# Designed miniproteins, single chains, continued (5), part 45

Each design is a single chain, and the fold is of that chain. pLDDT is the mean over its residues in the fold that is shown.

## One batch from the design tools (miniprotein)

Design m17556
Fold by ESMFold2-Fast:
Order: sequence, then structure tokens, then C-alpha cells
Structure m17556 (fold): chain A 95 residues (1-95)
Amino acid sequence: LSPEERRLLIEIDATVTLLRMQLFISRKTNEEEKGREVLTKEVRKLLKFLKENPLVPEEIVRLTERLLKALEEGKLEEAERLLDELSELIDKLLS
């Protein structure tokens, strides 16, 4: 990986970590619906950024699209799983 690709992946990983934390807080505070609305907006913003950047691996874009769909459909357990898969994929790419 180039230094630019590595930095980009680290920035995406930080965003994914924040999204996972937001989902965890929403579920623990019983604010799932409000949390889902905020998460959906943030994931939509992330997906737009990823699609505009040619250095982003296609698999990351694909998983983020699936995450957005899960959030829009109210499938929070699926969304949590997809966030974990995104984190694992980024860790693998950084290795």
C-alpha cells in the first residue's frame, strides 16, 4: 500500500469505529430509532465520499452499500455485523 492509500484506510477505519460506537450507545440507551436515523445519514455521507475516491477498494464500497441498505430497512443486527466486517476488512488490508 502507498502512504496515501494507508492513510485513507486508517481514516475510513476511524469513521467505522465511530459508527460502531454510535450504534452501541443507541442500543444501550434505547434510542435505536433516533440512532438509526443519524447513522443512516452518516453512512450515506461516507458512501458518497468512498465512491468519489478511486483509491478505495471496491469491496469496502460494496460493504458500505449493504450497510446503508440494512440501516434503511431497520436491520440493526445486520448493520452491526456489516460494521464488524468493514473493520476486519480494513485491518486485513492494512496488514
Scores: mean pLDDT 85

Design m17557
Fold by ESMFold2-Fast:
Structure m17557 (fold): chain A 101 residues (1-101)
Amino acid sequence: EREEIRKRLEELLERALEAGLITEEQREALLELDKRLGRGVELLLAALRGFDWTAASELEIELALGVAAVYLAVELTVRGKPATDENELEIVEEELERRLE
């Protein structure tokens, strides 16, 4: 399960890279951040709710949203959507689209 989650994370980051949502360097940074955090969706959602969007740099916003979106997508894929609100995932996707213009 742990290795499957990691593999799904890598696949989702590759898809985000292909879609132009992140750069290759950001993908590597997100994988490193996932390795360090390892805390799950609840901590990421709590961090996003406490995140000062007005003071954050574009890179920090992209990394935070990218990590949240990937974690939400991994949880939805692996756990059959029991733990994640679909509205929260839509909000993250809308913010990502807004940042990309």
Scores: mean pLDDT 52

Design m17558
Fold by ESMFold2-Fast:
Structure m17558 (fold): chain A 118 residues (1-118)
Amino acid sequence: GPREVKIEEKDGKLIVTTSPVTAEAKRDGDVAIATAAVTSEGYPLEVEVRIETSKGKVEAPTINATAKYANGDIVSTATAEAPLKKGDVFTGTGVAIGPKEAKVLNARVDIGVVERPL
């Protein structure tokens, strides 16, 4: 489908990667958030792609990707393209990294845009 999750082992770690996700931001108070959820068969995954920005002006988006493992360990890494504002269309990829031996129970990659400082 247009939204995919890839699970692989690399360098002794389990890596969960989302395909690039494009979404338009919606407002929630002083934060604009766009969510895209995907699931993967064979693993009980729920993946939401989330990109956050620094407080103040939108200079660079960040994507937060998380995966919850059976042992509770979570590590996230993220990339994003273009600055984000309310109504902007953006694309991002989330990556969550954990121990090789852990079973992925949950994965979360969030997209959120701060329209203005609080």
Scores: mean pLDDT 42

Design m17559
Fold by ESMFold2-Fast:
Structure m17559 (fold): chain A 80 residues (1-80)
Amino acid sequence: SEELEKAVDDIVKQIKEAYERAEKLTPEQRQKLIDQIKLSLEYLKETNPELFERVQKKLLEWAKKEGKEDSPLVKAIKEI
């Protein structure tokens, strides 16, 4: 659906922007950001598993394309 596709793209965009900001944060601030994103995505998995699956898939595809699979944020997303 158009609504589902828009929701996926909006969440993916926010997480990509968070990734770019994370590289400029202190280790403590970065960890807090990662923990917040992980909790939000875990909640999304419980409440809307289809949306979560599509978001996770797009983020992992982006990470592979950009060589970012070993980043702390991407590793946290894989563990959900």
Scores: mean pLDDT 86

Design m17560
Fold by ESMFold2-Fast:
Structure m17560 (fold): chain A 78 residues (1-78)
Amino acid sequence: DDAAEKAEERMRELLLEEVREDPSRAEEAKEGLAFLIYQQKLKEMYEQGASSEELEQKKPELEEESREEAEREIEELL
């Protein structure tokens, strides 16, 4: 859904803007951004035809990857 994708991108932009204006919000922003990245990765796998079993097996890896990507991106702003 195009509207859902735009809403997620807008949420990401708001989190990044908040960190730029107030660096003390970095930890909160990392959690929010990690969640958005994680949801995006799950959606991509689903759209590629991944089974429910494959999604369940990949969840821990996707969570770790999403957390690392979010941390890197937020730290690059600081």
Scores: mean pLDDT 80

Design m17561
Fold by ESMFold2-Fast:
Structure m17561 (fold): chain A 71 residues (1-71)
Amino acid sequence: LSEPLSDEEVRELVEAARELAREAAESEDPSKAAAKATAARILASVLKNHGHEEEAEELLKEVERAVEKFE
């Protein structure tokens, strides 16, 4: 398996995923929102695969909340 993520890498992934979730929430286009949400979910999956399940779960909740307006 790949090397474990550093604390800096974890922070960068969390920040990137939150930015994508924010962009999804601010989007007026459902397709663009879905693309941003999918990218954020991929980053959350990377965190989960490297043992950062708590951070991943919080990010997934933020993403679902961000796209709730399109449900």
Scores: mean pLDDT 79

Design m17562
Fold by ESMFold2-Fast:
Structure m17562 (fold): chain A 93 residues (1-93)
Amino acid sequence: SEIDAVEARLEALVSQLETLIRTGAAVAPSQLQELVAQIRAALDQLKTLQPDLSAAEKSGIELLEQTLDFIAEHGLEAFRERLEELERLAELL
């Protein structure tokens, strides 16, 4: 279905972003901006196709959008450092 196709595309794009964050791979600023733009476009399309999202789905989308905003403003390295800090904190709890 169209929804399944958009979800598959979003999963692939998010997986690509996660790989860049996890591996610390060098990426051109233009390529990062394009990836962020593609994820945002897929999210907007998903919202159009599923206007009645669950509270959990809305929260997930909001967290992803906030993550994309942080990465767009501060870059992948800054986000990776923040994730490492949160992971260290989680291991102590």
Scores: mean pLDDT 80

Design m17563
Fold by ESMFold2-Fast:
Structure m17563 (fold): chain A 90 residues (1-90)
Amino acid sequence: SERIEKVKEYLERIEKAALEAKSSEEFDERFDKIIEEARKDPNISDTDVDALAGLAAAYYHLKLTKGLEAAKKRFEQLRETLLRYLEEQS
């Protein structure tokens, strides 16, 4: 449960960074800080952090190519998939 709660916390922080960042550079700086903190967190694995990094990269790419609404929808789908996977392993 603590692992799932921590993954949810990092997902919320990534989504907030993507929504609040006014430039790609600002998003990258906020994202890097979140991932650095996540890699130091003993409650989640390196595999969990890699999944979070992949989700953030996909979100950012979609925001640039298809716009914020499409990116947000895809991020929510990927978040649900990741959390379901973690719940099935618990």
Scores: mean pLDDT 77

Design m17564
Fold by ESMFold2-Fast:
Structure m17564 (fold): chain A 60 residues (1-60)
Amino acid sequence: MEVEIAELASQMYQEAKKQSPEMEQLARQAAGGLMSMSEGHEPEKGKELLEEYEKKKKEQ
């Protein structure tokens, strides 16, 4: 079964956010990087993709 990179990135970010603010920042960068690489965009674009995914998840 294939797992969407966005879901994996979101899970990593949420887990780190619960640990500490420093871990949250590191996970945000790592998750953004993963999403950026999967889409073939720059790391900065990955952060936007992560934010869009989190926003949609909160609305459900």
Scores: mean pLDDT 66

Design m17565
Fold by ESMFold2-Fast:
Structure m17565 (fold): chain A 89 residues (1-89)
Amino acid sequence: MKVTYDEETGTAHIEVDLKDVSLEEAQKIAEEVRKTVRDFAEKGVKKVILTIHYDKSVSPEQVSLVIDAAGEAAREAGMELEVKLVEKP
């Protein structure tokens, strides 16, 4: 997982790669994403962009776990969440 903050736009960026991860590992990634969104919310960040890299090995359930974790944390904090899905060849 890669986490950056763009001071010019006031936007936090979270990038995750779900390639070759198990469902259990995806659940751990989802919890780390949730925690990261909450940490940004406490710092007054108003927008998060979540980029999820996936390939044919990744199930819809694994993607949903990460999106739902970020979405719940953002909703609780009144943050804007943008999700980007990037399919790898």
Scores: mean pLDDT 84

Design m17566
Fold by ESMFold2-Fast:
Structure m17566 (fold): chain A 67 residues (1-67)
Amino acid sequence: MLEEMNKKAREMIERARKLLEEGDRFGAEIDATMAVMMATVALLENPEDEEAKKLLEEAAELANEAA
């Protein structure tokens, strides 16, 4: 299920980026925050997961930009 969490985080990050480019900062913040949660859960299950670490960093940056 770690792979599925990373996949969902990736999808949320892509949606957040698209929303941010369209000027929907509120929608982008929601999707980016959800991506942070998904990546955090994946990283808690496997702290060595480099993909989850990257997703967490990207999602956190997007959430900060959207706020």
Scores: mean pLDDT 80

Design m17567
Fold by ESMFold2-Fast:
Structure m17567 (fold): chain A 87 residues (1-87)
Amino acid sequence: LEEARELVREAVRALAATEDPETQAIIIDMTLQELRKLVGEEVAAAIAEAVRAAMREAADQVKRGLLSVEEAAERAAETVARLIEEA
């Protein structure tokens, strides 16, 4: 779980650092591919949409000035950790 948390934290930091939608899509796709290696294809597929939503929401909250990058990264990481445990 800690590797999955750190993966998501890094993804949110990267998403917050770019305005390019194509680069954002690549970051999300790469993060989901790495998550698959950590939790297996079945679990990763089951939570993929919720993980995409959590990462996009975190990046949006940072861009809107509602959360710092680190606050958004931690919240997204904890959301994904819960999704993995419940899958």
Scores: mean pLDDT 82

Design m17568
Fold by ESMFold2-Fast:
Structure m17568 (fold): chain A 121 residues (1-121)
Amino acid sequence: SDEEIHRYFVAVSPRSAPEELKDATRTFNELWEKLRNGEALSDEEIDRLVEALRAILRESGLEDLADRLAELTREALRAGKSQEVVLIFGEGVRRIVEGKESVREAFERVIERLEELLASL
């Protein structure tokens, strides 16, 4: 689990990342591990996770995707779809680290899959 999150950090934020991106990535990873362990996040923790995700995307040149992805993630997590969210993001991260998709292509796919998930509620 730590390896996959570390690979995401390396793909999005190499060694020279701004301190704001480092803090956002740490917050994201801490809350993401709770989700991966099957723990429910509070509404406050969900808001912290999606704000961290928004910051990571903006600093990564994906500001056009940041608000949409953050809101879809918030809606899915608040709907109790934590395991589906973990699987969707996990697939995206794996495709990035395996060189199958760019960071942009992977997150565009994550958005599409989250929209499909929410439409099925």
Scores: mean pLDDT 79

Design m17569
Fold by ESMFold2-Fast:
Structure m17569 (fold): chain A 61 residues (1-61)
Amino acid sequence: SPLDQKVQQAIDLFQQYLATGDPQLERQTIAMISELAAEDPDVARQTLEQLDALYRQHQAS
């Protein structure tokens, strides 16, 4: 679905942000989460939980 595509884009952007520290990628990730929240707040919450898990994994490495 288009919503699933946006979720994957947010995850991909965030992964790139974690790898590079590029503030443009951070801004793009925030923008995608904002779009998800406007369309489906539950999907946005679940996506944020996934991003939090990725962040914790990155910090543990």
Scores: mean pLDDT 87

Design m17570
Fold by ESMFold2-Fast:
Structure m17570 (fold): chain A 81 residues (1-81)
Amino acid sequence: PIDAALSAVVVFATKYDDLAGQQEAGDILQRIQNKVNSGDYTSAITSLQNQYSRYKKRGDQGDEFATDVALALKIAMEKLS
């Protein structure tokens, strides 16, 4: 589920020409993947929820890249739960 979100972020960053957004979202997702790999699902889900809220708020303010990232984070949460 995190791997799919990582791949999606690369596509979104290319679409919106947002290399800084790609790096930030990629770093966040990699840290969450590390939590999943260590078996810390509670911390991973909490991090996904916090990041979903953050990206959704940015998207609601007109950041289309953030809207697409928020959707990918929501899908990752649903697949981990």
Scores: mean pLDDT 83

Design m17571
Fold by ESMFold2-Fast:
Structure m17571 (fold): chain A 90 residues (1-90)
Amino acid sequence: KAKELIKKFAEEVIELAEKYENGEISKDEAIEQFTRKGVELVVKASELDEKEQNEVLKALNKIGNLFYKYLRGEISLEEFKKELEEIVNS
């Protein structure tokens, strides 16, 4: 179940990154929506056992760091998607 939640969250974050890349949302809106989705993920993970909760929290931390790196212009959208897929499959 943890892997399912992480994969779904990653898909939502990719959609968010693509909206930002296309100019459909501002950087502040992207951060706000990411924060709301992250809170939702943590709430859903609270119903899982401790091991699965830790897997979700670790993935959320890695995805968050990667998303902010992308928003700062340090990596391209393609590199962001590639690294995000590596996190989901780890």
Scores: mean pLDDT 87

Design m17572
Fold by ESMFold2-Fast:
Structure m17572 (fold): chain A 104 residues (1-104)
Amino acid sequence: GKKEEAIKALEEAIRTLEELLKQVKDPLAQTGLRSAIRLTREALRKLKKGDYDGAIFLLGIAEGLLRITLGVLKLINADQKDIEALEKAIEAIRKAKKAVEEAK
């Protein structure tokens, strides 16, 4: 069902974020990704309990934090691989959020 698809989308996003975390070297990029992972795991817990709005809200916060982190990395001329990892992380969260919104 749509809820099961949304759960799988969140689990895939968590796996993607954990893999990207292994690839980044900048401490700010690492902190942003760890925060996004924590928020996405909490969103998954909310979704499993039927709290779609709570899940969407937490995913929105995760996306916002990653966008701020990406902006700072660009300003400090961080490594291009770290910038690309944050861009991929934002897309993973956006895709997961859309799946939760469609399941509501």
Scores: mean pLDDT 91

Design m17573
Fold by ESMFold2-Fast:
Structure m17573 (fold): chain A 100 residues (1-100)
Amino acid sequence: GVVLPDEVLEKYRPAGEEAEEKNDLKLALQLYFEALVEKLLKLGLISEEEAEKIKEVIKNSSEEELQKLLEEIKKRSGDKDAEERYKITAELLLEFAKKK
């Protein structure tokens, strides 16, 4: 699976815990992807314009679409180092935003 760095997990953790407690999978997925987009932006793998577009597409996506996106990221980024996982994740998020 994809593991987020501690700084990104710290941002996600309180909201993720609340969403999990309420069994709100869609909210948990949205918060996860928002944290991931912020990390990719900090790493310079996406532009600010691309980050804004990806976040907007995520907010307007169904739970099923977000689950499929997460599974695709896990499948393609599995058993890669952290830098390679972020590069693959950036490419997949950009493709996901373009399909809309």
Scores: mean pLDDT 71

Design m17574
Fold by ESMFold2-Fast:
Structure m17574 (fold): chain A 75 residues (1-75)
Amino acid sequence: MEDFVFGPLAQAEALAQQSKTEPDRQVSLQLLNQAIAILDDLVRAAQAHLPQEFVDMFTSRLQQAQAELAALQAA
């Protein structure tokens, strides 16, 4: 169970990191939206199947990605 949630977490983090180095704003927004979608799915999976500590961790990551998206949209 942990293995298949941490795989998507690593993918979401890679997408978010790529978004920060992407010169095309539209592509950067798409990458960050993909990361947010993966993190949202992870929060839901954690709420159903994992301890609260994983829910809190994934929720924190999701909120960080959403803040990065808002900052990118404002720039």
Scores: mean pLDDT 80

Design m17575
Fold by ESMFold2-Fast:
Structure m17575 (fold): chain A 97 residues (1-97)
Amino acid sequence: SEWTEEKKKERIEFLVKLGKENLEELEEEARRLREEARTEADRRLAEIVEEIVKLLKELIKIYEESKEDPENQKKMLEIIDKILELQREGHEIVLEE
């Protein structure tokens, strides 16, 4: 089923709020993962978290500049999809034991 425009808006608003509330903690986590990295998997996990932080900053910026613009909404949804893809990759690395 196709997501309604209202559901897409709620998802954007939720992730922007979550991003704003947790950005500093996520940046510290990314730094810690980078400093503690010993394997190629550890380095990839650090890279993934660093990329998620970067994408969250871009999402927040677009939202604050013009959240009602349909082109900006499309860009925000594309950023969200990219974050979810990176999060999935990160989970796969952590679960490979």
Scores: mean pLDDT 79

Design m17576
Fold by ESMFold2-Fast:
Structure m17576 (fold): chain A 68 residues (1-68)
Amino acid sequence: AQQTDQLISLILERAKILGLDEVVKKLLENAKNFSLQDAQDLLNTLKDMIKQGKKKEEIEKTLMDMIK
């Protein structure tokens, strides 16, 4: 639980910096439904897409599809 919460906090902070407002909203609404693995996968996907230089709209669409 604590590790999941920390990962979600890191994802939220990075998403806010990038202006991924829809991802931030959806993540806040669904944070309690995340497993540790879900949070790790989401953070790793975000980091990888940033490293690859993906556009904001591409990152947002991908992360929105991952958040359930």
Scores: mean pLDDT 82

Design m17577
Fold by ESMFold2-Fast:
Structure m17577 (fold): chain A 80 residues (1-80)
Amino acid sequence: MPSTDLISEAARRVAEELRGVPGSREAARALATSLQRGDSPEKVAEAARRALREAGASEEDVERGYEVAYREAKEAIEKA
């Protein structure tokens, strides 16, 4: 699994890119927790997407959040 530093950086970038989106903090937390479990980029992205949807984000923001979380999860895993 990625190091704590790589996971923290990925979560920070997700929160920054989703700034102002409902559930952005919850999505970043879901990403960090999923990465700590050793989940795949797809599973990490689905966890973040679920957090955004539960917080009432628009479908456009939910889809964007999935793409952002997938990219950040993939990068963190590849650097580990």
Scores: mean pLDDT 86

Design m17578
Fold by ESMFold2-Fast:
Structure m17578 (fold): chain A 66 residues (1-66)
Amino acid sequence: MKVKIIAEFESEEKARAAAGKLMEIEGVLSATIISPTTVEVIVEEKAKEEAIKVAEEYGGKVKVEE
């Protein structure tokens, strides 16, 4: 099943870097910058934990929406 994750970052640079890294994860379907500091991630359930971990490594505050 697909899961939506919203990650809020401190800067536009971190948001862009995180979005690029998230797209490298197997099972991430999209990583879209929806505001200068916010990334929306659509991910397969099996990759959800890895996506959250990567977003948090870039300083992201993560909210999971289902």
Scores: mean pLDDT 82

Design m17579
Fold by ESMFold2-Fast:
Structure m17579 (fold): chain A 100 residues (1-100)
Amino acid sequence: SWLAAEREAAAENEEEARELAELAEEGNEEAYKKALQLGAEIKLKAIMKAVGLPYEEPLSEELKKKLIEAVEKEATEKAGEEAGKKAKEEIEKLIEIAEK
């Protein structure tokens, strides 16, 4: 089952991100950046699946634009223009962190 494989991969990524976060608490700046990147990738995959977009590595500029537009539109429709603006800013940050 692909669903079981995705859950197992997500669990492995969560454990690695936790270990890197512990190293970052000790002042390891590189480990902190890597933990942020892994967390962003996990969230980005989940969001793309929720809005019905295929996850590809690396993300094309066209897919990034579609993702940003889809997230902004959904947030605007649910909670208004300010929520759409914040959702756009947050998804843009996640993309930047996930891309290094």
Scores: mean pLDDT 70

Design m17580
Fold by ESMFold2-Fast:
Structure m17580 (fold): chain A 98 residues (1-98)
Amino acid sequence: SLNLTPSEVRLIEELKERAREALADPSASRSTLALLLEGLKTALYLVENANTLSVEQRIGLQLRIIGYLLSVELGEEVEVSRSAEELKREIAELLEKL
C-alpha cells in the first residue's frame, strides 16, 4: 500500500483535533503549542513521504507523534524561544496543509 493506514489516519486526525483545541484556547502554554507544532511537522512529513518510507520508518514517526501528544497531556514544559502568536500561526499553516 502506497497510502496511509487507517491507524495512521486516525492518529493524524487526533493530533489535528488537539491542535485546533489549542488554537482556540487563549490559555494554551507555549510548551503545549511547541509540542503540537513538532507533532504536526512529523505528521506532514509522514503524509508527504508515505510512498517512500519503510514500515519501520513509518512506525518511528507514529511513535514520535504519540510521544508529543502524551507530553501535551502530561503538561510537559519544553524550552521555547518563539512567541505564542508565532507558534499558533505555524500550527494554523500546518493544519491547512494536512
Scores: mean pLDDT 90

Design m17581
Fold by ESMFold2-Fast:
Structure m17581 (fold): chain A 87 residues (1-87)
Amino acid sequence: KIPTTPEETIKAFEEAARKYAEELGLSDEQIERLVIDARSVAQFYINLGLVGENALKALKRDLEFAKKNGYSEEVIKFLEAIIEALS
């Protein structure tokens, strides 16, 4: 379900990152780092006035930018995982 509030948006991004990290078999410390990164990404969009579906649309645009501009495979896969969980 697409989140509709800032708090729901943050929780959705954090949960997507946690699921992705657990599926990769990462340590508890590494899982916490990815959750913090996802929270920061969500907070960035919220600070721009983008919540829920609008935050997801912005994330999809940023993924396209990352792919076009040679961002690391690690970053690209992380962003793809969040988008997949929220789509």
Scores: mean pLDDT 86

Design m17582
Fold by ESMFold2-Fast:
Structure m17582 (fold): chain A 84 residues (1-84)
Amino acid sequence: MEEILKLLEEANAAARAGEAALAAGDREAARAEVEKVVEIGKKLEKLGDNKGAASAYAAAGRLYAALGDEEEAEELFKRAEELA
């Protein structure tokens, strides 16, 4: 499905952008990119790509943990585990 592939590419790009922003100390930009990854994860889940959604949620969870947003990270890791 072309839509799923495009969303997976967008999730990977946003996750990398979030990592780059975090490395640069731009916490606001990093959070914006993490929010994009979460929204893409929700779209993948709605389309039935549970593996893609789990991957997106896990990536977003790691970025939230790196930002110190532990509660948000734990929630996303739990959601990823349930879909894997």
Scores: mean pLDDT 86

Design m17583
Fold by ESMFold2-Fast:
Structure m17583 (fold): chain A 85 residues (1-85)
Amino acid sequence: SEAEREKLLSLSESEFSEMLTKAFEDIQNAGRAEAEKEIAKYLKENPNISEDERRKVELEILKKKAAENTAQIRELNARLAALLG
């Protein structure tokens, strides 16, 4: 929106950097929380799995969430470019 664009353009360099840092941290923190929930759910449903299988499942969930975080950051950057340029 025009109001959103005007608000972004009115931010100082430090305010803009802080906003971006917070947005990136929010994405990463949300992804981490989701990964922890998925791991906890899997362990609850599979209490007798081996340590090797547990590590494999944890790694696969973390890889998936890392890819999703990267995609969300790209989308955020694309939206900012569209609003500011």
Scores: mean pLDDT 82

Design m17584
Fold by ESMFold2-Fast:
Structure m17584 (fold): chain A 93 residues (1-93)
Amino acid sequence: VILSAEAHQLLAEKHAELSPEAKELLEQADKLESLEEKLAFLNEAISQSNDPDTILALVHRKGALLLQAGVPLEELEAQEKEDNNLIREAYQK
């Protein structure tokens, strides 16, 4: 399911409220200058995190950024599939 950029942003904020780590990471990402730097930071942070709410907040922020940048739907779907696997793995821990 492809969410709107607004829905992704709202979900990122909701999960960040549940995780102080997510709030810190989102703040750090927002201080970066380019979209590429923000995406690289978020992808690294997602891979390093073990907290489901942190992963969900970062995944949804990444989704919002990609939609705002006009990334093609097929690329967005590939990213969401990968991110959903990371979320599933985090919940299994």
Scores: mean pLDDT 74

Design m17585
Fold by ESMFold2-Fast:
Structure m17585 (fold): chain A 65 residues (1-65)
Amino acid sequence: STLKNQFLDAVKALDADALKKIGRQLGVPAESSPPYGYLPEDIAAKLQVPMEELREAEREGLKQA
């Protein structure tokens, strides 16, 4: 799978550790914002993920909460 797919899966799973790992691979600063230590929008911008796809993944994650 691409980093894009791994990122979207991590968002759906609310997996902070996976988001930190992906952010680190992309050179996104770890100290930006709780709860993840990275902004999902910053990672999405690096991976050229459309905001629509990010919002769908966030909605899916909230269904599990």
Scores: mean pLDDT 73

Design m17586
Fold by ESMFold2-Fast:
Structure m17586 (fold): chain A 61 residues (1-61)
Amino acid sequence: MQEEIDRDIQIALVEIELAVDKISGAPLDDAHIAARVARLKAEGFSDEAVAHYERLAREMA
C-alpha cells in the first residue's frame, strides 16, 4: 500500500515537472532530459518514475 502510493505520487510529480517545463518553454533536448534524469535519481525517484519521465519527455520533444 505505502509503496504503491509513493509510486503513484512519483509518477504524478514527474508528469507535473514535464508539464511545467513545457509551459515555461524549456527545451526538451537530450542534454535537458539527461540532466533531469540524473537529478531525479539523485532525489531518490524510482527507476520506474525516471523511465516514465524520459519516455514522455522524448515523445514531447
Scores: mean pLDDT 76

Design m17587
Fold by ESMFold2-Fast:
Structure m17587 (fold): chain A 90 residues (1-90)
Amino acid sequence: MFKSLALDHLNDALDYAVQAALSPDPDVREKYLKLAEEHVKLAVENLKQAGLDPSKVEELMKKALEAARKGDYISATDYGSQAVETAVEL
């Protein structure tokens, strides 16, 4: 249950990070980044409640959000997808 909730939040975070990267307006980008950051926190919390180590997932999502802030949607998608795959394999 908690692991599936974490995966839902990670997918939401990835979607928001991609929307941020693709947004030409800096204010719109920052809004999507904040939503992505909130969903990363919820995912990490749910992984901890599942008794799983969120460290690698959190590291990869941090890199995804850094790429998204720069408008690099390819790197944002790559790191975000790696975070989701890492969480699935936990």
Scores: mean pLDDT 87

Design m17588
Fold by ESMFold2-Fast:
Structure m17588 (fold): chain A 66 residues (1-66)
Amino acid sequence: KVEQVNAVGRALLEAYPEDLALVEEVVREVEKALEEGASLEEVVELVERRAGKEAAEKVRERLEAL
């Protein structure tokens, strides 16, 4: 769980290095979703909706590497 949240945060910082507010907001939403039992696919879909497809692809890659 913590490893997944950290992976998402790193991927988002790579996609949006100058938008810390967006990164923090999306990470908060992902953490809440994971607390509620969200799957990897649901997390990737949430990121795609909030931060776009390129950010979602980076998140998927990092989560699959865990």
Scores: mean pLDDT 80

Design m17589
Fold by ESMFold2-Fast:
Structure m17589 (fold): chain A 85 residues (1-85)
Amino acid sequence: SAELLERARELEKQAKELTEQGKEAEKNGDLKTAAELYRKSAQLYYTAARLAEEAGASPEYVLELRQKSLEAGQKASKLYVEIAR
Protein backbone atom coordinates (compact mmCIF):
# COMPACT_ATOMS: atom_id res chain seq x y z
CA SER A 1 0.00 0.00 0.00
CA ALA A 2 1.04 3.61 -0.61
CA GLU A 3 0.56 4.36 3.12
CA LEU A 4 2.97 1.59 4.18
CA LEU A 5 5.57 2.73 1.63
CA GLU A 6 5.28 6.36 2.82
CA ARG A 7 5.75 5.21 6.45
CA ALA A 8 8.80 3.15 5.40
CA ARG A 9 10.36 6.22 3.72
CA GLU A 10 9.70 8.36 6.82
CA LEU A 11 11.38 5.76 9.06
CA GLU A 12 14.33 5.55 6.60
CA LYS A 13 14.81 9.34 6.85
CA GLN A 14 14.70 9.20 10.68
CA ALA A 15 17.15 6.26 10.73
CA LYS A 16 19.58 8.12 8.42
CA GLU A 17 19.46 11.19 10.70
CA LEU A 18 20.14 9.02 13.78
CA THR A 19 23.09 7.35 11.99
CA GLU A 20 24.60 10.78 11.20
CA GLN A 21 24.07 11.87 14.83
CA GLY A 22 25.73 8.61 15.94
CA LYS A 23 28.77 9.29 13.72
CA GLU A 24 29.11 12.78 15.23
CA ALA A 25 28.79 11.42 18.81
CA GLU A 26 31.43 8.75 18.01
CA LYS A 27 33.77 11.41 16.53
CA ASN A 28 33.38 13.43 19.77
CA GLY A 29 34.23 10.39 21.95
CA ASP A 30 30.67 9.97 23.30
CA LEU A 31 30.64 6.22 22.70
CA LYS A 32 27.55 5.52 24.86
CA THR A 33 25.43 8.08 22.99
CA ALA A 34 26.81 6.83 19.65
CA ALA A 35 25.94 3.19 20.51
CA GLU A 36 22.37 4.14 21.51
CA LEU A 37 21.87 6.25 18.35
CA TYR A 38 23.15 3.42 16.11
CA ARG A 39 20.90 0.91 17.96
CA LYS A 40 17.82 3.14 17.40
CA SER A 41 18.81 3.67 13.75
CA ALA A 42 19.11 -0.12 13.23
CA GLN A 43 15.61 -0.64 14.69
CA LEU A 44 14.09 2.04 12.43
CA TYR A 45 15.79 0.63 9.29
CA TYR A 46 14.56 -2.86 10.27
CA THR A 47 10.96 -1.62 10.63
CA ALA A 48 11.25 0.41 7.39
CA ALA A 49 12.44 -2.73 5.52
CA ARG A 50 9.50 -4.76 6.87
CA LEU A 51 6.94 -2.07 5.91
CA ALA A 52 8.54 -1.61 2.46
CA GLU A 53 8.35 -5.39 1.83
CA GLU A 54 4.66 -5.46 2.96
CA ALA A 55 3.99 -2.51 0.60
CA GLY A 56 5.43 -4.46 -2.36
CA ALA A 57 8.45 -2.18 -2.81
CA SER A 58 11.35 -3.35 -5.02
CA PRO A 59 13.50 -6.20 -3.60
CA GLU A 60 16.53 -3.92 -4.13
CA TYR A 61 15.07 -1.21 -1.86
CA VAL A 62 14.11 -3.75 0.85
CA LEU A 63 17.61 -5.29 0.71
CA GLU A 64 19.22 -1.82 0.98
CA LEU A 65 17.19 -1.06 4.15
CA ARG A 66 18.06 -4.48 5.63
CA GLN A 67 21.76 -3.89 4.91
CA LYS A 68 21.67 -0.44 6.56
CA SER A 69 19.92 -1.97 9.62
CA LEU A 70 22.65 -4.64 9.87
CA GLU A 71 25.46 -2.07 9.51
CA ALA A 72 24.00 0.24 12.19
CA GLY A 73 23.40 -2.73 14.51
CA GLN A 74 27.00 -3.92 14.07
CA LYS A 75 28.33 -0.43 14.90
CA ALA A 76 26.17 -0.32 18.06
CA SER A 77 27.30 -3.82 19.16
CA LYS A 78 31.00 -3.00 18.70
CA LEU A 79 30.65 0.19 20.76
CA TYR A 80 28.68 -1.57 23.54
CA VAL A 81 31.46 -4.20 23.78
CA GLU A 82 34.12 -1.44 23.93
CA ILE A 83 32.22 0.46 26.68
CA ALA A 84 31.76 -2.74 28.79
CA ARG A 85 35.54 -3.35 28.98
Scores: mean pLDDT 91

